# Designed miniproteins, single chains, continued (2): the designs that were tried, part 102

Each design is a single chain, and the fold is of that chain. pLDDT is the mean over its residues in the fold that is shown.

## One batch from the design tools (miniprotein)

Design m7758
Fold by ESMFold2-Fast:
Structure m7758 (fold): chain A 66 residues (1-66)
Amino acid sequence: HHHMIHIDIPVGRSAGNAREAAENAAKIIEKEFPDVKVTLHEVEMTDGETNAAIAKAYNEALKAKE
């Protein structure tokens, strides 16, 4: 049916760049993988970890397609 994937993003931090990057990445993933549904999940983490989480979500979408 639909494959659900999430991207972890920092909560409560002024992390505009990381947060916006995650939101944009979610839209890109859904555009490239129509069967994938991406949600953003706020957790306690650093901005640098958000970029790694984006990469992980994209890899999961790729593997789900194969």
Scores: mean pLDDT 74

Design m7760
Fold by ESMFold2-Fast:
Structure m7760 (fold): chain A 90 residues (1-90)
Amino acid sequence: SALKALAEKLAELLKNEEERRKLAEEARRAAEELRRRAAAAEDPEVAAELARAAEELERLARAIEEGDAEAAAEELAEAQRLLQRAEALE
């Protein structure tokens, strides 16, 4: 499955402490960007989906820091789904 493939790839990357730090920082930057976009969104439905995607990216950052590849894969997949919904509504 796609989630298992992502979890396996993440498990390899998350064995390295430096990679975990970089990936968590990237997830947080992405979350901040989505929160900024949500605040600027004219459509409240788009704003809500972007805000939820930002929350999932914050959960992703925590999962990455904890080395939880399975949780990280699940949070990433949910963030992507929410972002796709927001894009479809624009």
Scores: mean pLDDT 82

Design m7761
Fold by ESMFold2-Fast:
Structure m7761 (fold): chain A 90 residues (1-90)
Amino acid sequence: SLVEEEIEAAKALPKEEQERLIKQAEEALKSKDPRIQAQALAALAVLYIAQGKKEEAIEYAEKAKEILEKIDEPSAPLFIEALEKIIELA
């Protein structure tokens, strides 16, 4: 699974690099574009699961899913499936 590979890759990162990527994703959340917000929330979910912060990971994944369900985007169903997998693995 691509999601499982992304989580394992995130777990393998040094803590300082994980923290840098979290900050980058948090900055991306300031975007007014719901697609960018959903991508940033998904990245936060993966990074928080890698750190063992399951509750925060689920919250971010659920928020990303909610945004994607409200937009008409061809890739949204596949992205939602990936988010559901993140929630399952949390």
Scores: mean pLDDT 84

Design m7762
Fold by ESMFold2-Fast:
Structure m7762 (fold): chain A 85 residues (1-85)
Amino acid sequence: SEEELKKSLEDFETAIANVEKLIDEVGNERSREIARELLEKAKQYLEEFKKNPDDKESLRKAVSYLTAAALVAIGGIVEEEIRKR
């Protein structure tokens, strides 16, 4: 239903906000910039999907880029913690 689609999009936007907050915790400038670029691509593909809800490839790309942004941010945080030991 349209209501279920709206809820799923709200959950995805919440995930974007959570990843953005995670990126802000990355101290390594290079990892932070890479994660930000990936997050911006996720946002761009999500906006394309919102304009054309039949474009499921844009949604898949948004999910893939969001996942990549989160993984880069996590990797950056983990590397910094290992280097502190």
Scores: mean pLDDT 86

Design m7763
Fold by ESMFold2-Fast:
Structure m7763 (fold): chain A 63 residues (1-63)
Amino acid sequence: MLDPAALGRAAVEAARAGDSEAAARYAKQLTEASGGPAGRVMGAELRRLGDDEAAAASFAAGA
């Protein structure tokens, strides 16, 4: 089983690749593992990587 950090990175990587299905699936697993909204976690990770537009899109999508 992937830890929450690995799930978050996988979701971010999928989102950057344009694979919204995979991104949504990882985000759902992350929400269940971490107990928080996956969109916020993904947005924070994208911001940490310095990608403000992708972070804003992740927050807006609310995955």
Scores: mean pLDDT 62

Design m7764
Fold by ESMFold2-Fast:
Structure m7764 (fold): chain A 90 residues (1-90)
Amino acid sequence: MLEEIQKLKEKALEVMDKKNVPEHVKALFQASADFIMSHYYTHGYLNENHQLAIEEMKKIAENPNITREEILKYVSKIASNALEAQTQEL
């Protein structure tokens, strides 16, 4: 699981680099992905909002024709779901 999330993070960042996504957007994405991975490392599980964020990561990593505007939309959803996941943990 952790290795799979790391691989998705790396693939998504490679796509962002090819599409000339701004550094601050990549930073937000990296922080969000690291937040999810940190939760899994400390607790050994992922809740529904963590899973939703991972599904949005796949949309970036697996779409070679993705636009920068779509990446911004998906990064926003990833960050939102990562934060909501923390809220669900009380």
Scores: mean pLDDT 83

Design m7765
Fold by ESMFold2-Fast:
Structure m7765 (fold): chain A 77 residues (1-77)
Amino acid sequence: MEAARAAEEAARAAGGGGEAGRAAEEAARAAGDERTAQLAEGAAATAAGMATAAGASPEEAARLAGRAAEAAAEGAA
């Protein structure tokens, strides 16, 4: 739970794009799970990229990245 929450918050705070993935990874790693950090990073980056490609605003892309990071981290647990 801690890693998932940290990843979601960091991705949302970082905004959209690739930065969201990196922020999610760093937060999840800091919370104590390197495997969860990798999954959160990938999910956040993919969600942000897809949202941007679909025409979403940077804010919406960041929101989706945060949710994807949280879901991936929770699924890994």
Scores: mean pLDDT 69

Design m7766
Fold by ESMFold2-Fast:
Structure m7766 (fold): chain A 57 residues (1-57)
Amino acid sequence: MEVPSGAPGLLEELRASGRVDPALLAELEELLQSDDVTKVVGAVLRLIGLLLDLSLQ
């Protein structure tokens, strides 16, 4: 078991919540596993935005 404090942990939390579209989470997971740092950063920012949106609702 690995405990990533970053985007992979956020992705798993959102997936476990069942409140976000699985297709969107799958796309973000693919971006997080990319070798392109820019895509990874973009996916992280999107995940943070999703968490904030859920927290505000």
Scores: mean pLDDT 71

Design m7767
Fold by ESMFold2-Fast:
Structure m7767 (fold): chain A 57 residues (1-57)
Amino acid sequence: SALEELREKALAGARKWAEEGFPKEKILEMVRKNVEGVLSEEELEELLREIAEILDE
């Protein structure tokens, strides 16, 4: 689905930004800006939670 594709892209982008040395807080801000207005508030918070959990680098 389009939502699954968006989630995959957001996760891939977050991992790439982490590899480039961006701090976790900045990555979460950048993801939020990229998907705001596309996802519901609940879907956005869930996505940000998932990304926050995987950014242990």
Scores: mean pLDDT 78

Design m7768
Fold by ESMFold2-Fast:
Structure m7768 (fold): chain A 85 residues (1-85)
Amino acid sequence: HMATVTLTVKLKVPPELIDEVKRAAEEIAQRLANDPRVHSAEVEVEVKGDTVTVTITVSAPDRQTALNLAIAAAIELVGRVLELL
């Protein structure tokens, strides 16, 4: 019994902070991949102008676990970006 959840976060950031957002996303992806509850995790970053779209996909044994992990990752990402602004 596996569940996959995808959550998309769109952020408006200054161009000089895009690399820091990418770094934060990469660190979050690594933490998710190392969580024993995670079967697979992917964090994708797309940049268009000043808009950064981060797509977080988590596969876990059940939907509730996948949702909780994806939401926690999104909250961490947004928090880290807000500290840079």
Scores: mean pLDDT 84

Design m7769
Fold by ESMFold2-Fast:
Structure m7769 (fold): chain A 85 residues (1-85)
Amino acid sequence: GERERLLREAEELLREAREMEALINKISENPTLRLEGEERKRAQELWTRGKELAKKKGEPPYLAPLVVPRELRRRAEELRRRAEE
């Protein structure tokens, strides 16, 4: 039903946010770490999306990677609230 659909969508958004946060933490803990393959591609996509979103929100570019997972978590919380109504 509708409730189950909203909960699944919220869970998927939280999963994406957690994966992005884990990648950001990995890079932050070791800035000399070389990313390869899928992780490198995901990092590039995260920075591209983050820069566009940060520009739209008037936030500084150095916060770009953090803007995306925050927005995903906000959307997930909204969907969960709607599902509980």
Scores: mean pLDDT 76

Design m7771
Fold by ESMFold2-Fast:
Structure m7771 (fold): chain A 67 residues (1-67)
Amino acid sequence: GKEAEIKAFEYALSQMDKELTVKAARLAARALGASDEFIDELEQKLRNAKSVEEAVKIAVEGLRKLL
């Protein structure tokens, strides 16, 4: 289900740097039917993260809101 896809993204994002995390999260959110406004807000939150680990957690939580 969509939850399994989010878990796969969580694992993939944990292997990326912050810029790749932002790009992956934007693409995943769009694939899940998110609005441009939601995607832009998500990117802003990710860019304000203090570490890649924090950015990954924010991305996963944001994507879960689309389920």
Scores: mean pLDDT 79

Design m7772
Fold by ESMFold2-Fast:
Structure m7772 (fold): chain A 92 residues (1-92)
Amino acid sequence: KVVTRKQLEDFMKKNNIKEPLYLVAKLAEELGYEISDESLRGMLEAEREQEAWLRERAPTNPVLAEYLARREKRFKELKEKYGEKLKEYFEK
């Protein structure tokens, strides 16, 4: 199943989501949806590279370890709060 940038933006507006668009797109991707927007796919790829970079360096850098933990918590909270709603939105 493929989702558009507009569908993600409309969902965010409807649910008053203040998180960045790429994070909501990451949630859609984790739920098994494909992102049609090239720019958004590029942002998700860059995000994956940054997360990998952080994971490799976190064991030797407490500041990066805290930053990574904060990022993971933020995404987990987004998934718990909006995961089911996003799935329902795309299955309409």
Scores: mean pLDDT 84

Design m7773
Fold by ESMFold2-Fast:
Structure m7773 (fold): chain A 69 residues (1-69)
Amino acid sequence: SAADRERGHELAREALRLAREGRAEEAGKVLSQAADLLGIPVGAANALRAGQEGDTVTVMAGAAELLEV
């Protein structure tokens, strides 16, 4: 829905901000929620794992990709 898309984009922007601050685990969790709202369950799982592994680059790339949806 349009509401889910808007909320997903808000969460993707927040994940990007958290990743830029080096808060990888939090960023991954927020990005996972964004991917779920946008209907991308594989993206949600990958975001959570990247955050847990401290991979801010992968989280930032995923957030940028979701913002293009």
Scores: mean pLDDT 85

Design m7774
Fold by ESMFold2-Fast:
Structure m7774 (fold): chain A 119 residues (1-119)
Amino acid sequence: SITVTESGGGTVKVGGSLTLTGKVSGTDFSKALVSWWRQKPGQPLQFVASISADGSKTYYDESVKGRFTISVDFSNSTVTLNMNDLKPEDTATYYWVLSTTTNGPRLVFGQGTQVVVEE
């Protein structure tokens, strides 16, 4: 009954910006940890960023620090990843992941959003 919806992917030129949005339904968002993960072509799944639902704690992978910003909007049950100064190395499928204890500890994955960065 928990669903996550992703949007905002696409193709952008090097140095450009994109905003990815994840929205959750069917759960109490305020008790969740939400994160963005990515899978680059030919590479394992990589952590990108996370935020506590109250917005008090954020974490970033070193490869995106200073370029990406994660934020939460409680009223709309939305998590946003603002991606600036995009590089070809950021080309990946991005997944929004909800970590929750509702009906036991579990992860809920979005469907994946493709991001392509071209020169």
Scores: mean pLDDT 81

Design m7775
Fold by ESMFold2-Fast:
Structure m7775 (fold): chain A 68 residues (1-68)
Amino acid sequence: SAAAERAERLLVRLYLQGRITPEEASAIGRRIREKDVEGAKELLEELYRRGRISREEYEALVEELEKL
């Protein structure tokens, strides 16, 4: 879906900026592809709570997940 493509593009950007690991990107991407919205949100919330992504980035990703 277009929402999954936008979410994965945001994850790729975070990975290229060195802000998430390949393992984190893979785990979140898998949950997005499986349409596991709750599981994807859980991993993103952990990244946000650890200060590794901004509130704006977290909210942008969650918005795309809610369109899955």
Scores: mean pLDDT 86

Design m7776
Fold by ESMFold2-Fast:
Structure m7776 (fold): chain A 80 residues (1-80)
Amino acid sequence: MEELKELVKRAQRLTVAAFREAEQVDPETAGKLVDIATETMKRIGEAYENGDVEAARQALDEGIAKLKEVGPKAYEEATA
């Protein structure tokens, strides 16, 4: 339970960071950042409903990896 709550909090931070950078970049890159945040939160939500810590961790790790490629500012904020 506590581990899943922490992963949800980290996914929320990722979402905030991605949306913040999306306001500062071109529309194409902004769309990618929003998609990464939305997909990560969806997968984390599904994992939380199922009590699946491994699925939640994988979803967060994949979201962070995609942020590293698309949004360097969001990546730094999400991993701080």
Scores: mean pLDDT 83

Design m7777
Fold by ESMFold2-Fast:
Structure m7777 (fold): chain A 71 residues (1-71)
Amino acid sequence: MSAQTNADNGKATIDKADQKQLIAMGKAVARHGNPEASELAKKGVEAAKKGDIETAKELLKKALDLNAQAQ
């Protein structure tokens, strides 16, 4: 069987830390970002709450990128 002991442990730790961080950052962007970035940040927070960390990261990264582009 494929052993993922190190990946599972590291990923679980990263996922928990990232989940909390993504929710916090997403809420901040949703509150202070431009309208489009705010919408993506809200979706990212919901994805993080569902445990879809990869989708949450992607959505929040797009939200931050849009907010940076708006300047």
Scores: mean pLDDT 70

Design m7778
Fold by ESMFold2-Fast:
Structure m7778 (fold): chain A 96 residues (1-96)
Amino acid sequence: MHVTALPDGSLSASGTVQIDINNPEQVKETMIELTTKALDAAGLTLLSVENVEVPDNTLVTGTAVSDGGTYQVTLTAVPLGSGTALVSLGLTPVTP
């Protein structure tokens, strides 16, 4: 995933990943790893992971930091019916 800046100061990324929706623990681990890698590539560090729901509503929430500030992290995954999911990452600035 490649992180891009939006006009409102939010960051977003999307990508496709192969998952086994019948293995919730593996899906959870994969989503956390993808989030960490995408954030690291953008110069952000994931501080905490909250609320991971699997598989029908895979939602990872957490907090990320950079030199530019603090962000609320949201990652969603939508199954595409082939053992593949569309992953969407949203980063909303935490207003000081």
Scores: mean pLDDT 71

Design m7779
Fold by ESMFold2-Fast:
Structure m7779 (fold): chain A 66 residues (1-66)
Amino acid sequence: EIEEVEIAAIAVNTKEIVDGKAEEVGKWDYTFTDASGKTAKVTELKVIAEEKDGKVIYKNILTVEY
């Protein structure tokens, strides 16, 4: 579902972190049924990678249309 699609996006949009922050927006076209039984479509996946105190933190954001 949503988590699986997010993981797939990370695999597709792998980036190297160079001196701090990287931001990537990937187009994704995936239809799924949400927890309430409504059909939804994921149209974009945004991956934000940020370095803080020598650590890299990844955030993944999905855009979903109902």
Scores: mean pLDDT 55

Design m7780
Fold by ESMFold2-Fast:
Structure m7780 (fold): chain A 72 residues (1-72)
Amino acid sequence: DRRRLQILAGLSVYGPQSAREIAEGAGVSQSTVSRMLNELVAQGLLERLPGGRYAATPEGREWIRAQMAAAA
């Protein structure tokens, strides 16, 4: 959950990133990140872009806002 939030938040702040770039930022293996990215895409929170990059969807950004509101 926290790692998924970190991935979504990072993509929202820094823009589209590859699985390798996300793995380096999150301190986890690329295989772990790739599995999480596939799950987030299946949930509609991320979209796949050309060149193996991923970006947050509007639904993903709303999910981040909900997490931030719950933490306030």
Scores: mean pLDDT 78

Design m7781
Fold by ESMFold2-Fast:
Structure m7781 (fold): chain A 72 residues (1-72)
Amino acid sequence: EFGDKAIRAALQGNVEEAEKYADEAIKKGEYFGASTAYRVLANIYKRNGDTEKAEEYQKRADELRKKAIEKL
């Protein structure tokens, strides 16, 4: 549920809410949901020309996806 909330917040451009729900998702082991939310944020920043923030969020998404795969 927290992963889904994080993704929804990210799609709405609500960075603060997306990070809040992504943090809760990580605490609950919902790594795929958290990874997807961070990837959405990375894509938003990239489209807006903020390459530095896009790279930071993409890095977090990649690390979380790695953790999700390790859990499988």
Scores: mean pLDDT 83

Design m7782
Fold by ESMFold2-Fast:
Structure m7782 (fold): chain A 68 residues (1-68)
Amino acid sequence: ASIEPEVAALEKQLEDPDPAVRLAAVRRLGELGRDPRAAPLVKEPLIRAGQDPDPAVRAAAEEALRRL
């Protein structure tokens, strides 16, 4: 239902110049990934966030992927 547009909005936030905005987006993607219907939609964005220049964003992406 509303999962796909939320994931798309969060993917845009992963392009934000502010690492705090990207970190919040990664954490929200991780929360959505707890729903098995959302897990395949969030996996690829989280893998990309694992390559983020900010170490806190990378760590959050790794944690979210472990919870999938």
Scores: mean pLDDT 82

Design m7783
Fold by ESMFold2-Fast:
Structure m7783 (fold): chain A 75 residues (1-75)
Amino acid sequence: REDALRDYMTTVNGMSDAQVDAVLAMVRRAAGGDAARYAQQMDTVFAQGDADVAQAPVDQAAVDARRDGRPMPAA
């Protein structure tokens, strides 16, 4: 979902809403309405962000659980 990517990019990458809007518009255009391609483009963006998050003490599992509505793993 775009909201999840927006929240990730603004919170983790420190991007402005305008910059995120531009990136989302680019990703959507590149996908051409193909959900699988859109997911691949989003995965690329998240992979870049995950590299940055690995350098910051952020609980990514908690972030993912919150967004996906999954229960927190026991550890």
Scores: mean pLDDT 60

Design m7784
Fold by ESMFold2-Fast:
Structure m7784 (fold): chain A 102 residues (1-102)
Amino acid sequence: MTITVTPEELDKLKLEPGTYEITIKTTVDGSIAAIAVMSGLEEAGKRNQKNVEVKVLSVGAHKVVLQVTTDDGKTLVEGLKLAIKQIEAIGGSITEITITKL
């Protein structure tokens, strides 16, 4: 299943435990976006005491592709929301998030 959402629509996502390919389009460089997403997912995992494993698959000028394995879909959504806040704090934004269950 593939879902494409804006940042504002993340709260509508009900994700099952599993492995996902996540493509994030941003106004900032993909390397900066990758750091923000990895940081946000790690923080959400620590807060909720849940496992989140992240692998960066590719980095583009305004795009990052990640593989994320999690035992809690709510923690994944929270981590993405934290990444959005981090990117906004540096004057950037996330424009689109595509989530594909593997």
Scores: mean pLDDT 85

Design m7785
Fold by ESMFold2-Fast:
Structure m7785 (fold): chain A 65 residues (1-65)
Amino acid sequence: SELEQLKAQLAQLRSQLTQLTLELHDLERKPDTPEVQKKLAEIKKQIDQLRKQIAELEAQIKKLG
């Protein structure tokens, strides 16, 4: 069903968010270099985009359930 497909997509995005959050934490433990700062900014941007996609999917699931 459409609802089950959206739930599967939501689970996948949540797993990706968890992985990026762990990578962010690992980078925050590294020395403060320009390379680390650039990677931190990139990961934070990806986390922000994933959070927005998760919120959109949660809203769609709520409308269908």
Scores: mean pLDDT 87

Design m7786
Fold by ESMFold2-Fast:
Structure m7786 (fold): chain A 73 residues (1-73)
Amino acid sequence: SMIEEGINLIKEAVELGRQAIRALRAGDFEKADELYNEAVEKLKEAMEKYPQIKDLAETALNALKREYERLKA
């Protein structure tokens, strides 16, 4: 199912985002930025390729961006 493919891509991105936050908290800024950028790219891909889950992917992207920027401040 294309919906299942989109959801799986969001799940992968959320896991990468979680790893980015952990790296950021550990002071590994280079690894955190790499993981964060990969998570953002996967969420953007999900929004582009899977219109049916676009709102879900956008919500996940906004949540990740908010948390990541909060921790960098």
Scores: mean pLDDT 88

Design m7787
Fold by ESMFold2-Fast:
Structure m7787 (fold): chain A 65 residues (1-65)
Amino acid sequence: MKEVTSQVAADILKVALQTLGYKVEEVDGEIVITGKAKSKEQEEEVRELAKALGEASGRKVVIKE
């Protein structure tokens, strides 16, 4: 279920990405996710988490390897 606080939702999503071995940074108002996917399935999961993070934070999210 959606939390009422978008910041809390964003923080939870950042922790999920970090648990998958990705680095999450804020650079010039954008969120940068850095890491390498181990499989196509993981790449899809990271893409979905990145989209959710962008929606929760209202910021542009970029994935780098």
Scores: mean pLDDT 76

Design m7788
Fold by ESMFold2-Fast:
Structure m7788 (fold): chain A 60 residues (1-60)
Amino acid sequence: MGLDEPLTLERAVMIVRAVYASAGRPLSVEEARELAKKLLAEGLKTVGEAIAALKAELAA
């Protein structure tokens, strides 16, 4: 999956799960889906934007 690929709900759920698991904070599918919906609602359009936003939130 490329960083410039369009952000869909399915891709956002996979990214949320992967990023949080790599940070040692695994989420349930339901938790990941809710966060994915929020990312899409914020107007994020690409996979790279979603990864950057999630990493910034986890670093805070």
Scores: mean pLDDT 79

Design m7789
Fold by ESMFold2-Fast:
Structure m7789 (fold): chain A 67 residues (1-67)
Amino acid sequence: SLPSDAEIAEAFGLIYLTMGKKDLEKGNYKEAAESYRKAADYFRQAGNTELASQAEKLAKKAEELYK
């Protein structure tokens, strides 16, 4: 069966969350923040409010590190 729009959105959220974590580990704070923001948007589209909130928190932390 084909995945739902929500399942596709959650998969993209997880991809961007993983990219953000890798960039954060490398000190690429701007790229990490951008990836975490994209992850949050996709998790919101999926209706996964918990992961969306986690990704938003990670984005804010990364944003503070490159100010």
Scores: mean pLDDT 87

Design m7790
Fold by ESMFold2-Fast:
Structure m7790 (fold): chain A 64 residues (1-64)
Amino acid sequence: SREEAIKLATLAILSAAIDFDKELVEKLKKESSSPEAQKLIKKLEEQIKEDEKLKKELEKELKE
């Protein structure tokens, strides 16, 4: 269905975003110790947690 296709596409985009943000956090931790970098890391870690929650909910819907 169109709705299922949209959910699958959203899941793929969300998974890619999580992976990208995780890699960015790792690079920032390795390459910078500035207060600005620390604030960005915290914001990215919060975004990763939110996206992981959305991913789990979407995966549940797709298994029904």
Scores: mean pLDDT 84

Design m7791
Fold by ESMFold2-Fast:
Structure m7791 (fold): chain A 70 residues (1-70)
Amino acid sequence: MREALERAAEEAREAVRLAPEYAREYGAETVVEGLRRRAEEARRVGEATGLEELAREVVELLEEAARRAA
């Protein structure tokens, strides 16, 4: 599970970088909704596994990506 959250963090960093481009291609509302869903999932996984610090990093990155997409 830690490896899954580590991959999620890498993907979240890419989402931060590409968020404005995704918003232009797919629409800001769709991108923000997807990012929020991913953040909620990461938070739940962190709570279930005790990997709260790593999950927090993923959530913060996804929230930043959502702000950039909006």
Scores: mean pLDDT 81

Design m7792
Fold by ESMFold2-Fast:
Structure m7792 (fold): chain A 65 residues (1-65)
Amino acid sequence: SGVSEEDIKELAEITGLSQETTRKALLNLEESMGAPLTDEGIKKLLEFAKKDPEKAREYFLELAS
């Protein structure tokens, strides 16, 4: 996938999720889209997480399930 370990760590820190859960959520998101996450897509997810960490946490937990 196009997702870096640095992006996973930052998203995990913002949302309070484990890096493992965050990685699973992002991989499941890529699978659902049928395409790897783009740099723009990752940037939008980071902006979303920074703006609303609780909502981002819920979203990633749903993706990881």
Scores: mean pLDDT 84

Design m7793
Fold by ESMFold2-Fast:
Structure m7793 (fold): chain A 90 residues (1-90)
Amino acid sequence: GSPETVAVAAEWALQQLNKLKATSKNPELVDEAIREFRALAEAARNGDVETVKKHIERLKELAKQAREQGDTELADAIENAVKFIEEELK
């Protein structure tokens, strides 16, 4: 996929996460996910696929933590964005 498409997907995730801050059961995990998606978008624009993959793995761990804490909306938002980004990296 295109580096631009990956960056746009990360920016879409950032918009969803900013909306979730008011309703999330764990705002600290939301803030951490926001930092990871910002870094992922920057790495994608720089063409750094290996750094993008590292941020994907961190985001998967954050989604797992959110799900274990019962924050289903946060977990779903992260997982949906990561799935789309992984398809674009193929």
Scores: mean pLDDT 86

Design m7794
Fold by ESMFold2-Fast:
Structure m7794 (fold): chain A 80 residues (1-80)
Amino acid sequence: SPLEVTKLLARLIAERAEVWYAVESPKLSIEEKIELLEEAKERLEEDKREAERLGDEKLVEKLEEAIEEIEEALEKLKKE
């Protein structure tokens, strides 16, 4: 469904903005950053499963890339 794909794409854009804010924000503690990133990752993994169901391979790839970026940021934060 075009509406479902559009909603997933809008969520991906919003989640990427939130991740960027979390990683670069001097106002958030390390613990707060980790919690926000873990919640964003869970939402993106759910959205990836939905994109796979819809057969949108390009959206799946974009979601996988976003999840990998969050995982890298989480590993870096957890080592601090």
Scores: mean pLDDT 84

